# Designs tried in a protein design run: designed miniproteins, single chains, continued (3). Part 37

Each design is a single chain, and the fold is of that chain. pLDDT is the mean over its residues in the fold that is shown.

## One batch from the design tools (miniprotein)

Design m9269
Fold by ESMFold2-Fast:
Structure m9269 (fold): chain A 73 residues (1-73)
Amino acid sequence: MKKEIEEFVEEARREMREMSEKVLADPSKLGEMLGKAQEMVKKALEKGKEIAEEVVRVIEEELERLKAQLAAQ
């Protein structure tokens, strides 16, 4: 169980990172990234509260990273 949570969270992190890089290259893809984040949270909630909490944390971290990169001018 714990290893499955860790693997799911790492997949979420990698996918959010990939989406963030796409948004940096093409800002029109922000909606796609947010839609993907919503789907990942929904899937995580179906698996359990602990997984959902970690996935939300990963999404928040990746969004703050993206926000910082977009604000850097």
Scores: mean pLDDT 80

Design m9270
Fold by ESMFold2-Fast:
Structure m9270 (fold): chain A 102 residues (1-102)
Amino acid sequence: MSEEEVLEKFEELVRRAVEAWRAGDVGGLLRAFREIIELAEEMTPEQLLAVMRRLLERLARASPAERAVLEAILDQILAIAAERDPATAAEMQALRDAALAA
């Protein structure tokens, strides 16, 4: 997939996760998380950084109700990155720290 296609698919899955969380649909939330994990496992370092930036932008504008699910998605992507490429995970963590300090 192109970077644009990866970002569009990722945003769709994040939207589904948030909708499932708001609806109390645990099964839907777990399915969305599984698809996010599968997508993230296939991402390049550049794509991981791009989705990290998009998540942080979303998190900055998130309602309190969305914050918990978005932070769970962010933690999951960081965990995948740390297993695949610790250097990319460190860069992603630096982006998170910078966004939270702003």
Scores: mean pLDDT 83

Design m9271
Fold by ESMFold2-Fast:
Structure m9271 (fold): chain A 90 residues (1-90)
Amino acid sequence: MTQADLVDEALALFEAGGGENLDRAEALFAQLDPAAQRELLLRLAEVLARRAAAQIQTEEEREHVKRALDEILEELGFDEADRERVRAAL
């Protein structure tokens, strides 16, 4: 499997959810190189942002979600360009 294949498989497992799928996704994440790990985390953040966007009813909620997401990504070490990519999914 390529690194891209592992990212796609891990992403699908995280999106499916459940304990067994999440355990398997974490095991795959540990097999990824640092660049692929960052790409997987960004793609997961984009999925979460899109799901949050579907539930947003007000601009106050949107700004709250944007702030919370930006804080989490900054704590994980993502730069401004990566954080803008995720915010664009909102």
Scores: mean pLDDT 79

Design m9272
Fold by ESMFold2-Fast:
Structure m9272 (fold): chain A 94 residues (1-94)
Amino acid sequence: SAEVEALVRDLRSLVGSVERALAAGTLSRDQLDLAMAHAIGLLLELGKHFPELTELAREYLARWLAVQDDFEAQRALLRELVAELRRRAEELEA
């Protein structure tokens, strides 16, 4: 699907951008929130084609809400999510 190909491309672009920003230590709290919101949004759009990705989005959203008062836990959770998204993007392009 051209839509799935475009969403996977957007996902790879997001993963690369967030990985670079996490490595550089440049993400503010607001930028962490925006990156997480963007990642969840892409997972929900892909989840229309792959229901397991909707479940993944719900799980990471719940975990994100649980760490709202801990910036380092938020950063670690986003790092975990982008690693997972990299794996999922590779599976979808196989």
Scores: mean pLDDT 87

Design m9273
Fold by ESMFold2-Fast:
Structure m9273 (fold): chain A 72 residues (1-72)
Amino acid sequence: MMKEAEEKAKKALELSEQPITPENEKEFFENLKEALRLALETEPNDILSLEDVEETAEKLVEQNKKAKELAK
């Protein structure tokens, strides 16, 4: 379980370094969402619930897009 979350997080990190394309953005969102979900299923916390996973992943994708646009 932890290993899968780490692999999904690694994939999301690699995708965050790639050029912004619709396909890379979608894959980044899906891998980030799955990594967060797996991490929370393994180690639940009081700050972030499973219901917030999709919203959190969406916000992180938007932050990455803005960071890349500022780096242009």
Scores: mean pLDDT 71

Design m9274
Fold by ESMFold2-Fast:
Structure m9274 (fold): chain A 102 residues (1-102)
Amino acid sequence: MEIAKKFIEKLAELADSKEDFIELVNRLFDYYDKNGDGYLTPEELKELLKSLGIEATDEEIQRLIKAFDKNGDGKITKEELLEFITSPENQKIIDEVLAKKK
């Protein structure tokens, strides 16, 4: 998904290493998880993306959530987010962005 790729690329641009990338994702999740319940709602995810300069429509947010949310509750866990971003396809994007900084 185009919006998911922008999210990964933007985070990798802000990170100096893969370790820093994972730490940044954890910090952003915890910051936007306003209720501390271990989930991001569609509203919280949209706010997180906006903080990274990514403007997403409600339709794009719903598509992102459906990609992560295997149980259909309309929200994402930290584990689901980390699984998605550490997939082989997304790891290639992260590696390419990080390589450009060296």
Scores: mean pLDDT 75

Design m9275
Fold by ESMFold2-Fast:
Structure m9275 (fold): chain A 96 residues (1-96)
Amino acid sequence: NLKIAEKLYERDFVAQGYENDDYLKGVMLTANRILQQQGKLTPQQVADLDAMYQQNADLMSTSRATIVSARSIINVFELMGIPYEVLFEVTKLLLS
């Protein structure tokens, strides 16, 4: 997780996503759809994860505080109990 957080921070891509919640939500929804297409998630699980992302979007944006970083985003997702497979897919899309 730390190495992924450092890479996202270096690209500043995640920092820009913190400043644009709509963009970050779009990436998360896209990751969920990709996982569903790969047969890794049911339609119900996709809906549940989308709800969790939206419910906790404010927590991610408040994490922007004095230090905006991929590390903060990753920590928030871990606290939310989001499956690591979804987190990694979101991270992959953010880095691609």
Scores: mean pLDDT 49

Design m9276
Fold by ESMFold2-Fast:
Structure m9276 (fold): chain A 68 residues (1-68)
Amino acid sequence: MSDEELIELTRQFKEVLDMMENKDPNFKKKAKELFEKYPEAAESLTAGLKHLFPEYSEELDEILEEVK
């Protein structure tokens, strides 16, 4: 990835984290958009989110399967 893509990926990942911390139901849509935009990182990002928010593990796995 270019440096610009890495910066944007990091920014969007932080937005998903903030939404999940606030229990915003729109986090699923944002996470799906992020995984679709960066498919090479999707599994790693999903693993990170599941580690931080294990209560969302099933929902995150469903989103990941939708973007595969």
Scores: mean pLDDT 80

Design m9277
Fold by ESMFold2-Fast:
Structure m9277 (fold): chain A 81 residues (1-81)
Amino acid sequence: SLEEMKKKLREALSLSTEEKEKVIIEVLKKFREEKGEEAAKQLLGIMQQTVEEAVAQGLSDDEALNKAIEAMIESLEEYEK
């Protein structure tokens, strides 16, 4: 469910960089299973663009993943509307 995915992403913000990456991958796989390939590609695109922009601005890998997680949560909330 989208609520379970958002919960996992919120919980991941307090975890290590490696665990954050694993949660992102797991959520993307579940989103593809429940909402289809096109929706999953859109969510992946948001994640990738957010990480690329954060790294380009000089943020650490962990800070970039935090921004990506936040962007994914916002995207999932808009998808439920």
Scores: mean pLDDT 84

Design m9278
Fold by ESMFold2-Fast:
Structure m9278 (fold): chain A 81 residues (1-81)
Amino acid sequence: SLSELARDYARSALYYMKQGKDEEAVKKLEEAFRLAKESGDKETLRYVIEMAEKALKLSKNPEAKERIEKIIQDAREFLES
C-alpha cells in the first residue's frame, strides 16, 4: 500500500541520516511525505512527521535541516486540513 511504502521511505530516511547521508535522507523524506499525502492516511502522515523530527535532530547540515523543517511544516499543515 501507499501507506506501507511511505513508512518504509521514512524509516530509510532515518537510516541514511544516521550514516551522515543527509541528501539521501532528505530525498527519502520528501518521497515519504508525497506517498503519505496520496495514501490519505493521517496516521501515516504523523509517522512521517515523527521520523522527520528524528532526522532533523541527527542532521548537522544546515541546508538539510531547512528542507526537513519545511517537510514537517507542510505535513502538519496537510494534517490540519
Scores: mean pLDDT 88

Design m9279
Fold by ESMFold2-Fast:
Structure m9279 (fold): chain A 69 residues (1-69)
Amino acid sequence: SAEEAARRLANATTPQEWADAHEELVKALGLTPEQAAQAYRDALEKLGGSGTGPEFARAVAEALLEYAK
């Protein structure tokens, strides 16, 4: 469920856990692969190519949540 995926995302402590949780959240929110890809592009633009892997994973997760609204 979306609630469960969001809870897992909030409790993620590693980049791998964040990535796995955001993928589950995308599915739970009913987002298409195209919409998920757009959220990725938005996150990349926001970071200007200077973000680390963990920062990027978090930015993607936040973009997915905002995009789904």
Scores: mean pLDDT 69

Design m9280
Fold by ESMFold2-Fast:
Structure m9280 (fold): chain A 60 residues (1-60)
Amino acid sequence: SEAAREAALAAAREAAARGASPSEVGKQMYDGAVAAGATGDEAERAAAEGYLEASQQGLI
C-alpha cells in the first residue's frame, strides 16, 4: 500500500541519518512497513519499492 511504502521510506531516512548500513536501512524499512499495517509479502514488497526510491534519492 502507499502508506506502507511511505512508512518504509520514512524509516529509511531516519536510519540513514543515524549512519546505518544499507542492510540495516533495509531492515528498518521492512519494520516500518509492518508498523504501518503491512504483513508478510506486502511488507517485503513495500520495503523493496521503498528501497529503490531511497536509492534514487541518494539515501543509500
Scores: mean pLDDT 78

Design m9281
Fold by ESMFold2-Fast:
Structure m9281 (fold): chain A 68 residues (1-68)
Amino acid sequence: SEEEERELLLKIAMDIARKAQTLYDEEGKSREEILEEVKKFIDSVKDKLTPEQYERLKEFAEQVVEAF
């Protein structure tokens, strides 16, 4: 259902934000390194996403990293 798809996307988005925050706060990674690691994570779940959802999550990751 659309509700289940939305829930999955929100969970992945939260995982992205948490991963980026950990890399920034705990590991002192650069924005470039954080973005690379987050994109690798998105690629690892690509099979669970539509092409549109995959692109939106990549854009979201870039926005999260730029906020640091």
Scores: mean pLDDT 83

Design m9282
Fold by ESMFold2-Fast:
Structure m9282 (fold): chain A 78 residues (1-78)
Amino acid sequence: ASEEEIDAEVDIALGEIMAAVTKITARNTGNPKEAEAAKKIDELVSKAREAYQAGNLDEARKLVEEARKLFKEMDKEL
C-alpha cells in the first residue's frame, strides 16, 4: 500500500518533470539561467530515479519535491 502509493506518485511526478524539461530544451532557449536550472533539475531527477531504484522511496520523493520546486522557480524567475 504505502510503497505502491509512493511508487505511483514518484513515477507520475518524474514523468511530468521530464516532459517539461524536454519541452523547454526543445525550445532551444539561449538563456544561460534557464539552461543551468534545467541541468540542475535533470540531475535531481536522475538522483531521484537512482534512489527509487535502490528502494529509498523517501529519498526519491524528497528529490522529486526539490526538482518540482526548482522547476517552479525556473518557470517564474527564469
Scores: mean pLDDT 68

Design m9283
Fold by ESMFold2-Fast:
Structure m9283 (fold): chain A 86 residues (1-86)
Amino acid sequence: SEAEKIAKEAIELAREGKLQKAAKLIEEAVKKGLGEEVKKVLEKEAEENPEDVDLLYLLAHLYRLMGDEEKAEEYLRKAEEVRRKL
């Protein structure tokens, strides 16, 4: 699906250290109405890779763009906790 392609590209960009480009893809997906579908893909990847800091930051950003501030803060805290252990 288009959402899966966008999510996969955003994850790869984040892993390459291009987090701002990854964030822009997430923003474009939300504008296209694909935010929920991208969110589901990123959540599944986070469940499989719970210590992927870049993925947790992308999820925090996506939740904030979609107006879920509580979930955005939850993922941001998780990312910061994992980052401190690296």
Scores: mean pLDDT 84

Design m9284
Fold by ESMFold2-Fast:
Structure m9284 (fold): chain A 71 residues (1-71)
Amino acid sequence: SVAELLRQSEELRRQAILYDAESGLYRMGSESYRILGDEKEAKEYEEKARRYEEQARELERQSRELERQAQ
């Protein structure tokens, strides 16, 4: 049903927000490690941030596809 598609779309958006928030936290951690001179940890945290950001974008794409199906 249209209502179920919209509910699923909303759930995916909420998940995307959580992944995006986690990405932000890893970016802050990366910056902190750079200031402390720990280049290895900074790069690892930056890589984690990018992965979480990509997951958030994928969830957003899925959410938008469900919205299109609801039209």
Scores: mean pLDDT 88

Design m9285
Fold by ESMFold2-Fast:
Structure m9285 (fold): chain A 63 residues (1-63)
Amino acid sequence: EERIGKVTPEQAEEAILTAIKEQGIDLKGAESMLKTLVNAGLIDPETAKEALERVKKRLEEEK
C-alpha cells in the first residue's frame, strides 16, 4: 500500500540504527545517508529530519 516517497520516520529510524550498529557508521554518516535518500526522492526532508532526531534520542537512551 505504501509507495516510494512515503517512507515513515519509524522506517527510516530503523534503517539508520541498523547501519550504525551493524556497519559502525557515525551520526554524520547517518545524516549523509538521509540526504542521499531525500535527493533521490525516496523520503521527505521533514521525515528525514524527524528520523535523525529519533535516532539521536535512542542513542542517548542507550548510554
Scores: mean pLDDT 74

Design m9286
Fold by ESMFold2-Fast:
Structure m9286 (fold): chain A 73 residues (1-73)
Amino acid sequence: MEEEKKKKAEELKKKAIQLGADGGMTVMSYSAEGLASSPQKAQELREQGGQENQALLEKAKKLQEEADRLLKE
């Protein structure tokens, strides 16, 4: 039972790391598109990239919290 909890925690931790990486790539993608756009569009894309990255970071945080919870129980 403790061994199963450790395995589940490691799986959730892996998923959290992947979501963090995906968030970073999203910000980079919007930055590249901004370079080919008008100043107004570049600002809009910067805001969109920030929002998407924030959503992925929130998901990663929840997965890390669930992993910690499993390890404490």
Scores: mean pLDDT 72

Design m9287
Fold by ESMFold2-Fast:
Structure m9287 (fold): chain A 58 residues (1-58)
Amino acid sequence: MEEVVLVEGIFESEEAALKAAKEAALAAQQRGVTVHRVRVELTRDGDKVRAVARALVE
């Protein structure tokens, strides 16, 4: 198992950031990567949300 960054960026909303994290996890699973734990760190950046989604993968 290793911790990887699935997605990092600035999003229009918390909902957009969480959707991007979910889609990135699904894409990793489709590539044959087992995703065990997903953690999303959200920070407000003006009218936007900065997000970092990390996962434990095999």
Scores: mean pLDDT 81

Design m9288
Fold by ESMFold2-Fast:
Order: sequence, then C-alpha cells, then structure tokens
Structure m9288 (fold): chain A 83 residues (1-83)
Amino acid sequence: SELEKKMEEAKKEAEEAAKKLKETGSPAVGQFADGLMKEMERAIEENRKKAEEDEKALEKAYQSAVNAKNAIEEALKSEQERR
C-alpha cells in the first residue's frame, strides 16, 4: 500500500540519519539515536500486529517512523553545527 511505502521510506531515512549521527556524534548522542530507533521498531512492530484488526494502527506505525526520523535528523544537524 502507499502508506506502507511511506513508512518504509521514513524508516530507511531514520536508519541513515542514525548511522551518520553515530559516526559524527559523541557516545551519548549515539546512545540517544539507538534509543529512538529501538522505540520506533517496537512501535512499528506492535502496530503492524494490530493493523490486521485496525487500519489506524498502520497510520500510527508510519507516524512513529516519521517522528524518529525527524528527531534523529534534528540531532544530526545540531551535531554538525557544533562541529
């Protein structure tokens, strides 16, 4: 579905941003990125299991991916501006 494509794209972008943040940032910043990625994966997995019963669960999974991507990209930008 279109929503699943958007979720996959957002997840990939979050993964790329987290990878750059770990390479660029301090250990604390890397731990922050890892925490966000774990929460995103948990939210997506939980909501995918519920998506068979409730289509809105898939929307929640997508939103979790978008939120993680935005938070990690903002952290990456802050680290780049600091350096």
Scores: mean pLDDT 78

Design m9289
Fold by ESMFold2-Fast:
Order: sequence, then C-alpha cells, then structure tokens
Structure m9289 (fold): chain A 64 residues (1-64)
Amino acid sequence: REEVLQQVVGLVSRGIEAADAGDLETARRHFDEAVQLLRDAGMDDGADAVRAHGERVIAEAEAK
C-alpha cells in the first residue's frame, strides 16, 4: 500500500513535468497510470481525486 502511494506520487510528478513541457500525451499517460494503480489498490476516492487533478493540470497546460 505504501509502495503504491509512492509510485502514484512519482507518476503524478512526471505527469505535471510533462504537461509543463507541453507533452500532453505523456502527461495523460502518467495520470492514467496513477489512477489505475489506485483503483487496483481499492483506493477509488484517491483515484477520482488524481483524475480530477490531472484533468485540471492538462486543461491549464492546453490554455497556455
């Protein structure tokens, strides 16, 4: 469980970095992987939160 959370944090950080670099495809992939890991771990509320955060980050990057 702790290992899953550490991996999710890493994926979210990479997703944000990719979005800031303008690589929206890579950003979406990292956020999708983080969401899937949380769902596989039974953390559906966490998965929903990460999905919402990722959608916001990508939308803000697309607006720049």
Scores: mean pLDDT 80

Design m9290
Fold by ESMFold2-Fast:
Structure m9290 (fold): chain A 65 residues (1-65)
Amino acid sequence: MPSPEELERELRRLTAEVDRATAQLIAALQDPTTSQEEIDRLAAEVLELGRRQQAVQDELDRLRA
């Protein structure tokens, strides 16, 4: 089982990845030449990274409780 310190490092990495993916999605949405397939792909990345971030946060909260 990862330590709280390891989970915090993973949470920081996932937060940075979510921020990057979200910025790419926002840029794609603001570009009228971006395809719907590319938007769907970027949205799926944001959702998947968000789920992983939430799972790590939930485990951290349980270890600290």
Scores: mean pLDDT 84

Design m9291
Fold by ESMFold2-Fast:
Order: sequence, then C-alpha cells, then structure tokens
Structure m9291 (fold): chain A 78 residues (1-78)
Amino acid sequence: ELEKKIKEEAEKIAKEEMRKYILETLRRARVPVPETWEELEKLMRENRNPGLELLEEEAKKLYEEVFEKKYKELKEKA
C-alpha cells in the first residue's frame, strides 16, 4: 500500500513537470495548445513537424528523470 502511494505521488509530480515543459515549449513555438492531455499526446505523435518530434523525446526524458528522483526521495522518507 505505502509503496503504491509513493509511486503514484512520484508519477503525479513527474507528469506535472513534463506537462509544464511541453506547454512552455509549444507556447514558445506558437503551436496551439490542446485542451486535453490525450489531444496533446496525439498532436506530438501524429504531427510530422521535427520540432514536435524532439519535444516528445525531451518530455519522456524529463518524465523519467523526475520520476526516478522523486520516487527515491519519497521511498527514503517512508
């Protein structure tokens, strides 16, 4: 139970940081921001713009780094 809660908190934090990064990058590139996360993921995968292709890779890397870091921190505290 505790380990599951730690994982969920780490995922929540990592997803929030990833989302903020994506939104800022899209805003700088002047690409319309989708209303839902699912539409944003679809835009990144189906859009053949090279800039959005790099965004997907960078976002995944950020998610993994933040998740791993926060998961370790939360597990140490539990």
Scores: mean pLDDT 72

Design m9292
Fold by ESMFold2-Fast:
Structure m9292 (fold): chain A 90 residues (1-90)
Amino acid sequence: SAEQEALERLGEELGEITAEEFAEADLSEEDFQRIQELLVEIGRRIAARDYLGAAEVAEELAELLEELGLHRSAEAARRLAEALRRAAGL
């Protein structure tokens, strides 16, 4: 569906923004692995059409990104979470 494709695009855009912002930051390999694990889980849940579950993981990622100072990536993650909640009928 157009909605599914739009959510998949938002997830891809989040990944791109996060990679760009991470490249400019002095962060650890462990921080990178934590971010990557959450991004993979979001994509997995979107593919499964578990939009509410995907939104919860996106919110968790937004909190982590904010803690790490990746503010643009955190905003992108929150926007994805909001879109996912709307897709879930919230």
Scores: mean pLDDT 89

Design m9293
Fold by ESMFold2-Fast:
Structure m9293 (fold): chain A 82 residues (1-82)
Amino acid sequence: MSSKIQELKQQINQLKKQRDEAIAQGDYAKATDLDIEIARLYEQLGQRESAILLLSVSISVARSQGDEEGAKRLREELDRIV
């Protein structure tokens, strides 16, 4: 539990709040961008499974909203990790 790990966890929590706000406002494109940033921070923490789970869920959400470009970007991020 280094200070750097706590900083990354705080950043993830802040981005999650911004994502939830974007979804509440109907800004699904911004929510997709934020989920990509959150997944990259999970990778920096060595939490690869959390990154994979988040990206998989986000792909399903993007597709349900008709955001094929967002779904494509999320798939490219997932393929890089797996």
Scores: mean pLDDT 85

Design m9294
Fold by ESMFold2-Fast:
Structure m9294 (fold): chain A 78 residues (1-78)
Amino acid sequence: EKLEELVKEAEEILKEMKELFKTVKDKEKLLKAIGLLLAAIGEYFNLLLAKERGDLKAAEESLERLKRLLEELKKLLE
């Protein structure tokens, strides 16, 4: 099922973000990383809500925003 696949992909993204967060040593980067993680958690719950509603488009949009947050976190830690 496509919606279940999107949820699993979102879970893997959150796991990757959590591992990246553990590497942060700079205070300013830490505060920015916390903001990105909170936004990612929000998008994950938006995706779960879209799944409950059977809204594939909303789920895909939430996953794309979650992917952008991961890219932003990776860029922050470069």
Scores: mean pLDDT 86

Design m9295
Fold by ESMFold2-Fast:
Structure m9295 (fold): chain A 74 residues (1-74)
Amino acid sequence: MTEEEKQKEGMIRTLRGLAETASALVPSKAEELRKLEEEGIRRIKEEKSVEKANEVGEEAAKKIMDLMSEGLAE
């Protein structure tokens, strides 16, 4: 496994952990959080560069955090 492959796997694990935590905190948003997780993981895997994969991973994480915050405010 290359260092780049390790970094991408780390990003995917982080995103999965974040989505799992968010779903536990706001179960009413679980379906939407799952979709954001799946889309984020897909985009990370599709990116050829680690830098671009990191950008899409951060974007996905922000979307998950934003949705979690909205659910917690309800």
Scores: mean pLDDT 82

Design m9296
Fold by ESMFold2-Fast:
Structure m9296 (fold): chain A 66 residues (1-66)
Amino acid sequence: MEERLEETKKEVEELARRLAVAGASREEILQAARDIAEKAGLTEEEKEEVLRIADRAYDMVQALRA
């Protein structure tokens, strides 16, 4: 259970970073993260953690561009 959450967090962080670098919006990245978390069968609490990782990755990419 915990192992799947950690793998999903890593997958989402990498995807969010890649999408943000490609010019995707915060909304698009959060939607992609939500879809991945749903497919992984995560709980609502775990989905919230995954969405926080995606949001943080987006902010990090924007900060590097500023």
Scores: mean pLDDT 81

Design m9297
Fold by ESMFold2-Fast:
Structure m9297 (fold): chain A 97 residues (1-97)
Amino acid sequence: SHMLEDLKKGLEENRKRLAEIQARLDALGVPDEVVERFEKGELTYEELKALGYTDEQRRAIAEYVLAKNEIELLEAQIEYLKNGDRSKLEEIARKGR
């Protein structure tokens, strides 16, 4: 039970952080398409620099993807502990997350 409670707390904290990063990306004028392409591995951190994105913009993009991936992992871990279902954990592992 303690492990499940810790994971749920981590999920809530990461969801709050994701919302704060989303607001920062909007304020920095980063297009959603660019964030999506970075998340999918279609753009590297170095390629974002070559495209003219600032250090602050690139950090925000990377932080967004890391927070989103952490949320997905925490949700998968919570589901596994509640229901014994490993399918989401296996999907994440296959995607290299």
Scores: mean pLDDT 87

Design m9298
Fold by ESMFold2-Fast:
Structure m9298 (fold): chain A 59 residues (1-59)
Amino acid sequence: MEAYAEALRELRDPRRFTDEEIARLAGVSPETVRAYRAGEIDVSPETLRRIVEALAARL
């Protein structure tokens, strides 16, 4: 099972979770999630890990 690969796919092509839901799970702002998905900003490796782990745990 590739839960981390699925979490990365969900970040690139949102199908199951909204930006607000991901933000709540990872403890970041919805604007940060939205901008990261749009490729407008880069996030710290720690923030990315929290987002991916939160999504992987729900997938």
Scores: mean pLDDT 73

Design m9299
Fold by ESMFold2-Fast:
Structure m9299 (fold): chain A 97 residues (1-97)
Amino acid sequence: ASIAEIEAAKAVIEELLAAGDITETKEGNTFTLTTTGNPLAEETLRRVAEILAKVPGLEVTVDGKTFTVTSHLPEELVSKASSLLDLLDIVKALLSK
């Protein structure tokens, strides 16, 4: 994925979180996004998942209304990310080198 595609995905995730259409949980190197019942948010997250699956070091799994992003980046970088949005900022910085 390009930096522009990652920025677009980040903006969409931020909007869905702000609207309450998704919730996020973090466990170690895994970020789980769960839809709250809006079917348009589910379709939008599938598009975001396709973009994130193309990012080096990210593994994306879709299971119904849950979208799981597992990071294979160094633990020290993942530990600094409190949210998927923070992780995507770290990924953009790495791709800018």
Scores: mean pLDDT 80

Design m9300
Fold by ESMFold2-Fast:
Structure m9300 (fold): chain A 90 residues (1-90)
Amino acid sequence: LDLKELAENAREAAREALEREEEAREELLAAGASEEAVERALELMRQAAEKAKEAAEAAEKGDAEKALEKAKEALELVKQVEEIVRESVA
């Protein structure tokens, strides 16, 4: 695993997530999600993007352990978003 490639991929994923935040809000509301569920999902998405960015920064510094830790934290937050979406659009 190339730490530079991991860092570049993580930064790109974080950027894409933030760019799609407004589209995600509109999609969830259109699907019948409550405003509270949408707000919570978007907050978790923002936190996941921040953790992905931290993973990228750790990878750039050569800290593989920290990069993996932050990447796992980001993935866990994404799973929580998926759960909220699943419950909202069931």
Scores: mean pLDDT 73

Design m9301
Fold by ESMFold2-Fast:
Structure m9301 (fold): chain A 84 residues (1-84)
Amino acid sequence: SFEEAAKYAELAAKKSKDPEGKENARRAAESAKRAEEAKKNPSDGVGFTGEAIEGIGGALTAYLIDKKTDPEAAKYALKALEAL
């Protein structure tokens, strides 16, 4: 679910020690929250859900591939990706 993805992406941001990684995880969390809101309003968000999944998933995958990512933060980013 986007709600769980947002929760875990926020935890990844909080655990990230790298400023760039922290910002990227925070942005992924914000995007997931917006996707959850769009899902609750189907008439306004019909074309948004698929693009949101791809965008959030791509950002989280890039975050995980970046070897500067803190291992604890990476665990939460993986959990966020699984929740999509």
Scores: mean pLDDT 69

Design m9302
Fold by ESMFold2-Fast:
Structure m9302 (fold): chain A 69 residues (1-69)
Amino acid sequence: SAQEILAQEFEAHRAALLAYYRSLGVPQADAEDIVQETYLRALAAYDPARPAKPFLFQIAFNVGSDYYR
């Protein structure tokens, strides 16, 4: 299903998302929570007609922008 595709992309890129938030100055514990929040936001808004990976990273950049600027 589309949700399974999104979950697979999330797991494949979990480390990259964590590193991204850490590069923005987020402490490790908070970064792990934000990574999980990114997945939940993506899951709630995911359109299965769209590629999952670009959508996931779009959500991640929006979340990161909110925390950094």
Scores: mean pLDDT 78

Design m9303
Fold by ESMFold2-Fast:
Structure m9303 (fold): chain A 78 residues (1-78)
Amino acid sequence: SAAEILARAREAAERLIQEARDYADAVLEAARYYNVVLKQPVPQEVRDQFDTRSLFDIPREMIEAARELLRDTERAVA
């Protein structure tokens, strides 16, 4: 049913948002560790591990993708 499709899409979007939050928390903890605990800039090798132009780009893109998925699913079942 349309309700089941929408429910599954919402669950997928919520999971993606949670994964984005968990990733953001990991990035923030790494940045805090280097900047606050070690009082040094985050090493390039650590930045490269997050595969981002900046340490915070990926979580934002994941959240935006989740929002787009929800909007597209709502339009498809309307």
Scores: mean pLDDT 67

Design m9304
Fold by ESMFold2-Fast:
Structure m9304 (fold): chain A 75 residues (1-75)
Amino acid sequence: SLAEEALEKINEALIALSKGDFDAAIEKLEQARDLLSKVNPEAAAKVQEAIDKVRAGDIKGALEYLARAAKLARE
C-alpha cells in the first residue's frame, strides 16, 4: 500500500538522520509526504512538520513528528 511505502521511506529517512545525512533524510521524507498526501493527509502534514524541523536543525522535534506520522499511517 502507499502507506506501507511511506513508512519504508520514513525508516530510510531515520537511518539517514542517524548518519547526519540531512539532505538524504529530507529527500526520503518528501517522498513519504507525497505518498501519504494521497491516503492520509493528516500523516502527510506531520511529515511536512518533521521536514521543517530537520531544516531548522531541530532533530528531536523532527523525530517527535515522525513518530506521530508513523502512528497515523498505521491506523
Scores: mean pLDDT 90

